# Ledger of designs, part 4: designed miniproteins, single chains, continued (4)

Each design is a single chain, and the fold is of that chain. pLDDT is the mean over its residues in the fold that is shown.

## One batch from the design tools (miniprotein)

Design m12108
Fold by ESMFold2-Fast:
Structure m12108 (fold): chain A 110 residues (1-110)
Amino acid sequence: EENEKYLELLKKFVEATDTDVGEAAEIYREMKAYVEKNYPDEYERFKKKSIEELEAEIDRAIENLDYPRFIVAMIALAEKLIEEGVAFPVAMTTMKNYAERALKAAEEKK
């Protein structure tokens, strides 16, 4: 299914964050490019949301197993955190925590 592609990308990102921050950064750039190419209008809409609104969108996407929405909201949140001066590794740790929650929710549905 289409969702399997998102879950594999999230799994690779989580694995990279435990081994090499540089590899995690490259996977992050791949995810960001994917979002900008495939969901440009949704991404632009999400970029205008606050951190609190983006966190709520991520929680809703995980609960609904809406992985395309999850990835768009997660990338928008990470970019906003970096823009507001959060160190890149800290923003990646935040993304890792959300990605792990999404992966666990997907596994529990099986």
Scores: mean pLDDT 80

Design m12109
Fold by ESMFold2-Fast:
Structure m12109 (fold): chain A 115 residues (1-115)
Amino acid sequence: MREAIRAAVREGVDEGYRASPEEIEKTLKEIDEKPFDEVAGELFDEGYRRIVEAAKNGDVEAMVEAARDLARKLTLLFIAELKKQGKTSPEDLERARRAAQGAAEGLVDYALDEA
């Protein structure tokens, strides 16, 4: 179970990292309307709720989907924030990818331990 959820986080991060320029621009518009911390907080709160609910129900597929979706959205958000700051080098993007993966993994572990 935890291995499948870790794989889902990695898949979500990879999907976010490979997101289209159009998806990145949509996320850029969102963080122009709301502070980064508020958008990130909303993603963490929703991810936490979905993972805890699925875990209580024993729904492994729902936990995997929630973890993947959280990781994908966090990766998009972190890339968009760096782009907003003018940081678009491959090294900056890789740093965003790793930060998003760590954040998603941390939240998933916390949610599963609380369930």
Scores: mean pLDDT 84

Design m12110
Fold by ESMFold2-Fast:
Structure m12110 (fold): chain A 74 residues (1-74)
Amino acid sequence: VMEELIELAEKALTDPSYLYALAVLMQENREEVEKAPEEKLRELIEKLEKVVETSSGPHKLLAEALLKEVKSLL
């Protein structure tokens, strides 16, 4: 699931609508995400930070919320 989340975050750089798919996948796989290796969580954080920087409006708010959630797992 972590590779899929990282891929969705990368795609969100081009199309912010992928953030909704990312949010759903994180919610459905919450236990697996919470147990993810720190290295994978850091990769996801890096991608989400870039999405926050390139996004605006509601997509930026969603990206910031997702970033905060992933950072809380470290």
Scores: mean pLDDT 83

Design m12111
Fold by ESMFold2-Fast:
Structure m12111 (fold): chain A 92 residues (1-92)
Amino acid sequence: SEEEKEKLRKIMEDYLAKLRDLIARGEFSQEAIDALRDEMIEKAKKELGPEVAERLRKRFDAVREMADTLLSVGDEIDAELAKRRQERAAAA
């Protein structure tokens, strides 16, 4: 419903504001993100019910798995670029 969408939007805006605050404080870690996610899910459960909260939890889990995969690939790319820079320096 429209009311449920508005409540969910407000919960998401609160989550994003808290995430920005964590980054600004230099406290950006997986543990902090997990704690913030759990807080958001509990709030959704109280305001929108357990079915909406479960759906939101599954979406967060899927996004986390995707993000972890992308970060892993990024680290591999950075390592390869560093290796190529070293090879070029040695050849000069």
Scores: mean pLDDT 73

Design m12112
Fold by ESMFold2-Fast:
Structure m12112 (fold): chain A 72 residues (1-72)
Amino acid sequence: APSLDENKAIAVEVAESLGPLSAEQQAALDALRAATSVAEFGKAVQALLNALSDEDAERFSEAFSERMEAAA
């Protein structure tokens, strides 16, 4: 299974692949980069998903799951 640092890198790459981020989305992504625990990472991912449109949240979830499976 990927480490916290690998999970953070995957989430950042996936989020950046969605196109230009709003200030709120960028703040959520910055919180994700700053996470030092699995719990903080989970909260940051949830904040990012809440800041994304339903379409982009679905795209993020699908791409993140695929990248996580490939990294396992």
Scores: mean pLDDT 80

Design m12113
Fold by ESMFold2-Fast:
Structure m12113 (fold): chain A 81 residues (1-81)
Amino acid sequence: MKKEQEERLKEAKKFIEELYKEAKETNRYDIAKLAMLALLQDLEFEGLPEEYLLELKLHYAKLLGDEEKAKEYEKKLEELK
């Protein structure tokens, strides 16, 4: 079970990186945001741990350069230790 969740996390990170790359090329960050929200909802429904969901949110925030959101998610991840 946990190994499958780790594989899913890796796939999700790759998908997020692809979304960000496409958003940069097309300047369609609105589409990337909607796709990211849909991905997070699907992963939450699949029962992915909160730590993994926060890691994905942090990864996306860092790609966007959203320092405030990145700091918020980093703090939440540290609190889950």
Scores: mean pLDDT 79

Design m12114
Fold by ESMFold2-Fast:
Structure m12114 (fold): chain A 136 residues (1-136)
Amino acid sequence: TPKLVNEATIALHKGLNTPSATRARALKSLRDLLERTTMPALKGLVKEVLEGNAKKALKHLMRALLELQILKNDEKGKEDAEELRKQLHEVLVSFQAILKSSPDDVSRVIEFYDALAESLEIPQEEVELWRNKLGL
């Protein structure tokens, strides 16, 4: 709902701008992703996250999710769709890590980002690897 998206945006913005060891690990992982990624959709998203702008980051996230739906329906886009799906999962797990560092009760917002991550259908082994890397 629009209210939940607004709550998710506010909570992420607070998390991105509140220093913590978890935030530092998440931002390091995202800087690594920014250097590694060849996908323009991810570059815009990760840049706004690193700049602490949750509103712009979520706009880029929604655009990247739309791009993923377009790519998965194109035979030539299948390899790019798989790469985009995995890299979007890395971003969403970083959001989960950052939100868990919040002093506020953000359980509903964490569930929102969990649902987005689950919609990417990433293999459980890869999910566990990224969660462990971020101390989740």
Scores: mean pLDDT 79

Design m12115
Fold by ESMFold2-Fast:
Structure m12115 (fold): chain A 82 residues (1-82)
Amino acid sequence: MKKKEAEEFYKKAKKEGDEHTEKMKKSKTIGEASYHANKGLTAYGEAANYAYAVGDKELYEEMEKKRKEVEEVGKEQVEKLK
């Protein structure tokens, strides 16, 4: 993969992760929260892979931290909606 392509895909995947994370936080049902958590985790995982492909360790670590945040906040949101 060309570096410029990987950087563009990284930005797109990160934005999708951010959007799903915000929708997860605003979800009114367990189903919606779980759906957006799963989509956020997938998007940040893709972004981490693109960061790795361009050798950007800092962006990779940032995306792994974002994934942990989605797992923690998603668990809290699901518990709150029970």
Scores: mean pLDDT 84

Design m12116
Fold by ESMFold2-Fast:
Structure m12116 (fold): chain A 61 residues (1-61)
Amino acid sequence: SMEVIEEIEKITGQRIESLEEAERLLQSARDAKKQYPFLAPLAEESIAAYERAIELLKESE
C-alpha cells in the first residue's frame, strides 16, 4: 500500500516499493560494512532500516 511505502521512505530515506528491492539494499549495506569496517555504525543503521522495511513489506501482503 502507499502508506507502507511512505513509512519506509521516512525510515530509509528511499522510496522502496518491493521486497526484492529492500532485500537488495540490505545486502548492499551488509557488503559495505564488510568492505569499510570503519563505517560500521553508519552501515548498521542502514541495515536496521532495511530490515524494518522488509518487515513492513511482508506485513502488507
Scores: mean pLDDT 83

Design m12117
Fold by ESMFold2-Fast:
Structure m12117 (fold): chain A 87 residues (1-87)
Amino acid sequence: MIPALEFVKRELEKIPNKKVRDGLLELLDDPSLTERQKQWLVLVLTAPEFAKIALPDLPDELLRKIVRGELTDEDFEELKAWLKSLP
């Protein structure tokens, strides 16, 4: 397991919105996502500025919602679809 993944899971516990926290944790443990796709999610959660540079196709609005901890069910579907589009 990547040490950064355990760090990110601990940081997610600090998000006051339980639905957003649980949704992000489920996504990190989603068996339909590859380890590499989960690493991209870790980068978005730990270093969003670098994630935008490394992943220019990441929508700015979705990134802002992630940083704010304000993800709707539709935003989670968009995030999962985007992650699945990555190698």
Scores: mean pLDDT 75

Design m12118
Fold by ESMFold2-Fast:
Structure m12118 (fold): chain A 84 residues (1-84)
Amino acid sequence: MSDALSQLQQAQQYIQQGNYTQAQQQVGRATGQLAQSTDVSDLDQALQVVDDMLSQDIPDPTVRTQLQQTRDVTRRVRDRLLSQ
C-alpha cells in the first residue's frame, strides 16, 4: 500500500475525530507523495478515497480546499502518466 493511501486513510480518521489540524498535515503529506507518483493504480485508488471524503459534510473549509487540491493534483499526474 502506498504511503499516500495510508496518509489519506489517516486523514479520514482525523476528520471523523474533528482533529482538522492533524487531518490537514496528513492530506498535505499525501498530496506531496501523489505529485511524485508513477503508479496509475495508486493514483486511481487515491482519487476514489479523496472523492469519498469530499462527498461527506466536512465542516473545516481548509481540509475541504486541501482535498480539492489533492484531487486536482492526482488527476493531473494520472493524465500525464497515461499520455506517455
Scores: mean pLDDT 83

Design m12119
Fold by ESMFold2-Fast:
Structure m12119 (fold): chain A 75 residues (1-75)
Amino acid sequence: FKLSEEEKKKILEFVDEFLSKMKEFNEQSRLRFLVLLGDEFPEFYAKFAEELAKILLSSKNKEELREKLTEFIES
């Protein structure tokens, strides 16, 4: 499975929009992000659900989450 450059941009735009609206970085907001990501990008989520969950749960703050997701998506 290989993401196109356009798909990568769309996913990163979604990430940036969600994180900008997130008031608190806690377990509830992380789970909400994961659910909404799966709704918006179901094929991507189905392929990488485990990796996405690990990234989300291991991230300490919004900046780290964005950095890890960007690295994952660009790989």
Scores: mean pLDDT 79

Design m12120
Fold by ESMFold2-Fast:
Structure m12120 (fold): chain A 74 residues (1-74)
Amino acid sequence: MVELSEEEKEKLLAGLDEQIAEVKADTSASPIEKEIAIRRGEYLKKQLEETGSIDLEEEKAFNEKLREEYEAAL
């Protein structure tokens, strides 16, 4: 896991909230791309809120799972 300082954690949480809001408001991205980006942002926010750190390996596994789920839906 990559552990963050309290200042970095607060800054990332604020940045993630802003990015999620921007993605939701974006009309130029495809619906699938928006959904993936929103879910990724929400996952990272949850990790930061619950643990105070980001597990990069878990994030990578979660992103791969999302990709496979969308590919399987086609």
Scores: mean pLDDT 69

Design m12121
Fold by ESMFold2-Fast:
Structure m12121 (fold): chain A 83 residues (1-83)
Amino acid sequence: LEEAIRFLEKAIEAVKKKNYDEAIQYVREALRSAVRELKARGDEETLQKVIDLLEKAIRALNQGNYDEAIKYLEEALKVLREA
């Protein structure tokens, strides 16, 4: 999950720097990486949590709710680090 974690860390930094389009791209790359690895591991519970959190983060970014987006990204980071 190191690749997905790295992309989420980059996404959070991009949000803080107000590079919102770049942040969305990093979230999408993190989601792709996490889906691939968690499916291979059969960890459907963690997969569903990560999908929900990252979809909420993308929605928040698109709505201009940047503080809320950071909260969802930080929560997804915690889930992936504990997986």
Scores: mean pLDDT 86

Design m12122
Fold by ESMFold2-Fast:
Structure m12122 (fold): chain A 99 residues (1-99)
Amino acid sequence: KRDEEKIALLKELKTLINSPTIDKDKVNEIFDRLLELADNEVERQLYESLKNDILGIIDVENRIKAGEKVSEEVLRAIEGKKQNILKFIDDEIKLLESL
């Protein structure tokens, strides 16, 4: 039951990250619930770290939309970070589904 809810939230999070514009309010809502569902301190720390990484990407993307010019290196770094986050979420979903 709890793990099913975590899986659903992580799948929703993947959909948000793959969207052209990441909805910050929905990301915060998902993580508020994931943190409530955390079984232990290690899982809580993982969710807090993941939340901070995603919010950091949103901040950079919002700055670009506001007219801030960033280097190609920064744009590539953000894309690489998104791909790493998506892989991490996929691995977590697989782990939870194997429980």
Scores: mean pLDDT 84

Design m12123
Fold by ESMFold2-Fast:
Structure m12123 (fold): chain A 75 residues (1-75)
Amino acid sequence: DEELVERARKILDEIAKLVDEYGSMDPEEAEKRFDELVKEAEELIDGLTDPEVRQLLANRLVGLRIRFIGARLEK
């Protein structure tokens, strides 16, 4: 799972960057990109065999989704 964990972390980092930059982006493109990244992250996380690592990354994704909703609401 090392490669899968590393790929999931990179996608989560990309989601975090998109959330942080949302205010300066086109909303339609940002939302489309967010949905694509979330889908990719979910597929990678669902492939993980270690339940502790899976839960940790899933919790991070939930936090990022909440932050994205907050960013959309502020705009």
Scores: mean pLDDT 83

Design m12124
Fold by ESMFold2-Fast:
Structure m12124 (fold): chain A 87 residues (1-87)
Amino acid sequence: SKVKVTLTDPEGKTVTIELDFKTLLKALVDAGLLEHALKVIDAHAAGKKEITIELTEEEGIALSKALEKLTGKKVPEVVKKVTLTFL
């Protein structure tokens, strides 16, 4: 299963990447964001097309590092908001 991940920085600039759903969940867990990972699982299980997650600065930095490590793609250093579209 694929997911489109739109990452928004504090200035409102966006970067969009496409990942496997499992890779996204691993990034959230590796970033220490288990609560957010559970919300994403629940939204997907409920058949929702989209979910938006707001992040603290510390959470946004941790997620950015985890995503770059897992994907090799450059993402914003600080992520304020993540919008997920389930494909």
Scores: mean pLDDT 86

Design m12125
Fold by ESMFold2-Fast:
Structure m12125 (fold): chain A 100 residues (1-100)
Amino acid sequence: SSPAPPSQSELYEEIKKLLEELKKEMEEAKKNKIKATKPEEVEKKVKEFIEKLKKAAANKDLLEILEIVKEFLEFLIEAVKEKKMSAEEAEKYLKELLSV
């Protein structure tokens, strides 16, 4: 048995909820035709998350990968809510996350 199944299970559950929240926020942004107000600042932060995720993936650290994914999804949700990111940009970044 894995020594860390409760922590992994908890992170998976949190990620699942965040992914559903992000999809809901993106749908609302599409309906309201929200345009990004500061895309350059968001792009820099996304690149930092992708770099961290690639390092964690190279180290095969599943707990670190899940924690970074959780933080990244929280960032995307907040950026969409604050109108700093469009739904189209959020979809692009979500695809980049899933391709790592």
Scores: mean pLDDT 77

Design m12126
Fold by ESMFold2-Fast:
Structure m12126 (fold): chain A 80 residues (1-80)
Amino acid sequence: SLEELERELEELIKRAEELKKEASPEDQKILDKAIENARELLEEARASEDEKEAKLLLELAIGGLEMTIAVVETLRKKRE
């Protein structure tokens, strides 16, 4: 459901914000941009009168944020 996708996205945003607290300045910038993009897509989804469009926007936001979190975690492993 749209409500479940919104909840999943909001939880991912919270996880990204927590990850940012322990991140390097470079990784913080990457996470900040991803969070801003996710929030923008969430607002567009909420403003959409088309449920299919709203779902696609939420799925895009979720996928983008998940990928960014994975990239930051990979970069951390490479520095060790």
Scores: mean pLDDT 84

Design m12127
Fold by ESMFold2-Fast:
Structure m12127 (fold): chain A 74 residues (1-74)
Amino acid sequence: MTPAEETREYAEKALEAIKAGDMETAIRYGGKAAVLARESGEAQSVLAKFMSSQSKENREKLGLAMLQGLAAAS
């Protein structure tokens, strides 16, 4: 799989976790998507398009999950 394909899959899994109220899983997958987006410009483009297609509420929740996932990777 390309980094772009993996980033989209992780972002979709994070969104489904948010919809299910599973913030722990959202942080895990959101963090993985954010790491890939930092390492690949193509993955970053895919993640940006995915985020822009979400509602404001879901985008804010995904953004927070991604930030927490990145912080936990220290």
Scores: mean pLDDT 83

Design m12128
Fold by ESMFold2-Fast:
Structure m12128 (fold): chain A 80 residues (1-80)
Amino acid sequence: SMAKKANAALYEAMLEVVKERGEPKTEEEERELLREAADRAVAELEPEDPEVAAKVQEIADAELAGNSEEAEKLAQELAE
């Protein structure tokens, strides 16, 4: 599943960023964590699955824009 692959890459990237920078304490720090984690996940996925990488970027961009409804829709499309 493309969704499983995307979720695994993003989760691993988030854990790496938290280990390096610590746990976010503010909404802005949470947004920076997501942005950095998404960038790392996209870089990891792009050589093998550029389509999945593009979808991860779109989902992260929607979440960072505060559009959780759009992010959920994009994640569902990736799961199909």
Scores: mean pLDDT 79

Design m12129
Fold by ESMFold2-Fast:
Structure m12129 (fold): chain A 85 residues (1-85)
Amino acid sequence: MEEEIEELIKKLKELQEKLAKDPTDEIEQEALDVTGEVLRLTLEMGGDVPQTVLDWARQQGIDAAVEQYRAQLAKQREEARAAAA
């Protein structure tokens, strides 16, 4: 679980380096797919989005998707707190 997210972050960093040297649509699409997978797994675990993913999402112009995830997580935490009261 946690190891899966770490492996995906490692892969994302490698894709960032490749994209910086040779920007292709294929590498860009793979980086977006990996970013989406990290967000999905992080949401399932109720964890915080890694900084590497936040930085990458900003560079790709998909920071809106990350903000939606954060809003959903905040809502889930608030509902859990209300249920415990």
Scores: mean pLDDT 69

Design m12130
Fold by ESMFold2-Fast:
Structure m12130 (fold): chain A 63 residues (1-63)
Amino acid sequence: SAHGAAAGAGAGAASGGGAEEARKGMLDWYNTPEGAEGGGRGAEEGGARAAYEGKFLSSVIGQ
């Protein structure tokens, strides 16, 4: 995202695509009793995504 006109390869993608999808996938996989370390927060996309997305975005952006 250089000028943000596309808004699909920057915060939008990381916020509503890659990060969210990866987070949900990881949570669902981690929540699985066959290989969960302690269980996930709940394999549901919504409230938790907002918090995780914010934290993940801050780290991904390299801040």
Scores: mean pLDDT 49

Design m12131
Fold by ESMFold2-Fast:
Structure m12131 (fold): chain A 95 residues (1-95)
Amino acid sequence: SMEQEQQIIDNVGKSLDRLLESIRRVSGDTRLSEEQRKEAGKLYSETLKKFNKLLDETQDALDKGDIDSAQKKVDEMQKVVDEFEKRIEEILKKS
């Protein structure tokens, strides 16, 4: 349905906003060591690759009218963001 499609689009936007906020937090933290910045940069690069793949798969599913597949890809996208936020928090807690 159009309502389900809109919810999928909204959830993609929310996941992207969460990723961007976490990146801004790391980029703005002047206390981070070289090692922390390199680890965060590597994690960011790998997370973007996964996120972009899921974005492409979500768009392909929506283009085919496959709302169930699109929802599954958005759920996977949410898990990717959750894992990224958790791992960023772990990096930020290092002395």
Scores: mean pLDDT 84

Design m12132
Fold by ESMFold2-Fast:
Structure m12132 (fold): chain A 70 residues (1-70)
Amino acid sequence: SLEGLSEKQKAIVLGAEVGVLHIDYYVKYKAGELSEEEYNEIMEKLKKAEELIRKGDLEGAKELIEEIKK
């Protein structure tokens, strides 16, 4: 949970989640569980999440990460 964490700690946790999602979706793509189109759409969303973290929009990053996980 992000509740009770500092903004710096939230950024670290969200950055780690983005990293794990990059690996997870790459593995799924290589296993044939995702089309190239689906994989590319997910990669663009992860790139946007990383940009939001970098800019300090941690709530926007969290919302996008939760959307990607659905």
Scores: mean pLDDT 85

Design m12133
Fold by ESMFold2-Fast:
Structure m12133 (fold): chain A 92 residues (1-92)
Amino acid sequence: SKEEVLQKLLELTDQALASKDLAEFEKLFREMSKLVLEASKTLSLEEVVELIQTVADHFASAPGVSEEQRKLFLKIVQETVKELVERHEAEL
């Protein structure tokens, strides 16, 4: 369900923020990207965008995030959103 996916995404976000290691941070956010793409098979595009926005808002409120972590997060989000939009447009 959307709620179960959101709970897992927020848990992974907190784990990534706690890691402080850039490689572990990337690994956890790449796993979140896979979870979002898998959820997109059963959720609407609007619901998936809402999940991404909720995660982004949670991440943006976190203290002590480095510029490198912020850039990496933005890159992964942009790549994930692009894939979601392309999949949605191909099904229209």
Scores: mean pLDDT 81

Design m12134
Fold by ESMFold2-Fast:
Structure m12134 (fold): chain A 67 residues (1-67)
Amino acid sequence: VNVPVSQEDVDAARKAVDELEKEHPELSETYQKARELLDKARETGSDVYLALALIYIGIAKVEAERR
């Protein structure tokens, strides 16, 4: 079977998104995209989707800090 992406990494990323959304709900579009990518990473086992989700989380952190 295909090796899925690390569940720990996906769970950590989801937790980060949830915490950011609680502090900065105005970035909801970015959080939704990150969650969609995390769901695809879990479903497909693709590390590319996990990497893309982490990029969106990083963008949200930078934008939240600047606001």
Scores: mean pLDDT 76

Design m12135
Fold by ESMFold2-Fast:
Structure m12135 (fold): chain A 98 residues (1-98)
Amino acid sequence: SLEEILERAEEDIGSLLTYAKKELSENELLSLKTSIESGVMTIYQIAASMLGLDPVTTPKSEIAKRLEEIKEKYPVDPELEEEAKRLAKEWIENVKAE
C-alpha cells in the first residue's frame, strides 16, 4: 500500500541521511537530499550510488542487503526524523517510476 511504501521510504531515507551525516561530507549530504527530493531515482538507486555501487548493474538483492546493513549500523537519528519524513513525502510525490 502507499502507506507501507511511505513508511519504508521514511526509514530508508532516515538511515541514509544518518550514514551521510556521520561518514560523508556536508556537500555529499546535501547532494543526497537533492537526489531524494527530485524523485528521479528509486531509493535503491540513491543508496547504491551513495555506497559506491553501480545502480544499473548491481542486483536489487545486493542493494537491499547493503541498505539493511546501513539501517542496522545507522538507525535513524532523531534529529533527522522530521527531515526524513518530509523528504520521503516529496520523493513519493515526484517519483517517475511508480
Scores: mean pLDDT 81

Design m12136
Fold by ESMFold2-Fast:
Structure m12136 (fold): chain A 82 residues (1-82)
Amino acid sequence: SKAEKFIEELRSLGYTFVTLKTTVAELLESGGVTGAPGDVGRLMRELKLGPEYLGDLGLPISASKLDDLAWEKLLEWLKKHK
């Protein structure tokens, strides 16, 4: 899946759990997420981020999914902010 590929890219770039948690929160808050529902919950599970984390951000898990463009933007953003 796109989420699995994104997680592999994050690990290859040397991101830690703390950095991944902060990065995901910042990107979701900035409105860099587009697409159909489903994948955010899966991504959070793979990164070992609880549903409470998205609740703290005020974001509905069921309404969030990243399309191909959003995945590309996330990867580009991570490379710039490493």
Scores: mean pLDDT 47

Design m12137
Fold by ESMFold2-Fast:
Structure m12137 (fold): chain A 103 residues (1-103)
Amino acid sequence: LPQPPPIAVTVTSVTVTATSDGATVTVTGDINVTADVSKDGKITEVRVESDVPVNVRISDDSTTVTVMAGDTELLTVTVSKSGNTLTATATSSNGSKSASVTL
């Protein structure tokens, strides 16, 4: 079967909110992602809302969420921690957005 045309995904906003257990990352746009992150900067839970069927993969080090349609990467959310600052970056075909919080 021919591959479907690439789906263009736009990230509208990224928000990181500190919680008692770490932080919650909220990505809004054509695909909505909510990720719960531990105080160590590890992704513990992910929820994805999409109008198209998607598969979600978390990296082996629990720092990156990849949202895929078939074999196509639509959106990647990467979490990094430096000192007490947690930064989340959402990257798509149309660019990237980042937000940070102090834990």
Scores: mean pLDDT 82

Design m12138
Fold by ESMFold2-Fast:
Structure m12138 (fold): chain A 58 residues (1-58)
Amino acid sequence: SADDIIKEIAKKSGKNPDIALSIAKQSSKDAGVSITDAAITAAKSLKDQDLVNKAKSS
């Protein structure tokens, strides 16, 4: 799921996954962006094609 991808990105970045997911959900809501689109954008920023593909499949 997109939630799991955000958690994986957070872990890879040395962040707490549950806190990062909570922040991402709030930021996505405030920006009017879907959590799936937020996950895809974050995965692209890491240049991790596997995470991009997983986010798109969520």
Scores: mean pLDDT 78

Design m12139
Fold by ESMFold2-Fast:
Structure m12139 (fold): chain A 85 residues (1-85)
Amino acid sequence: SDDDLRRRADDLIDQGRRLRYGPNPNPLEAARLFIDAGQIYRSLGDYRRAADLYDQAARLYRSLGDRGGYIGARLNARQNRLLAS
C-alpha cells in the first residue's frame, strides 16, 4: 500500500540521516539510502520530497568524489523538481 511504501521510505531516510550525521558516519551508504527513498517517493507522486532526497544524495556523492553518483542523482533531482512545478 502507499502507507507501507511511505513508512519504508521514511525508515530509509532515518537510516540515511544516522549514517550521515551520527557517531559512525558512512556517507556512501547514506547516499544510497537517500536514492532508494527518493525512488519510493517518486513512485508515490511526491516529486518534491523525491527531488530533495536526490539533492541530498548528490551532495554526498560530490563530497566523496563519486562523479557518476553525483551526475545521476543531480539529473534525478532536476527531473523530479520539474515534475513538482
Scores: mean pLDDT 91

Design m12140
Fold by ESMFold2-Fast:
Structure m12140 (fold): chain A 109 residues (1-109)
Amino acid sequence: EIPEEVLKKIQEYLKTLRTEPYTLSDEEKEELKKLLELPDDAKWTQLRPGVYLVDAKGRNGAFVIGDKIYIAYNTPSGTIVEYFGSASEPLAMEAAQKLAELLNEVYGS
């Protein structure tokens, strides 16, 4: 059960996925490690601009650092962390959380 407004935001996100390069700062990585409960020595590999693979299993969901929303989901290879968008957008956090849940169900199984 996904509200139509949330589904629309997910569709908007999918249309604009990874259009702008974004590299996480070391401070943002440290905050994400804490939020995702990842080991301090976990390796972060940038797969694409704004998309990282972490070689450890972490929490899945939507997470805010400053004005930015990130989604995290588990895969057989580890945790994927993706930049979602601005926290200032209405319903963006709810859309990000629903997308993270969907991706974790698809890839985490």
Scores: mean pLDDT 75

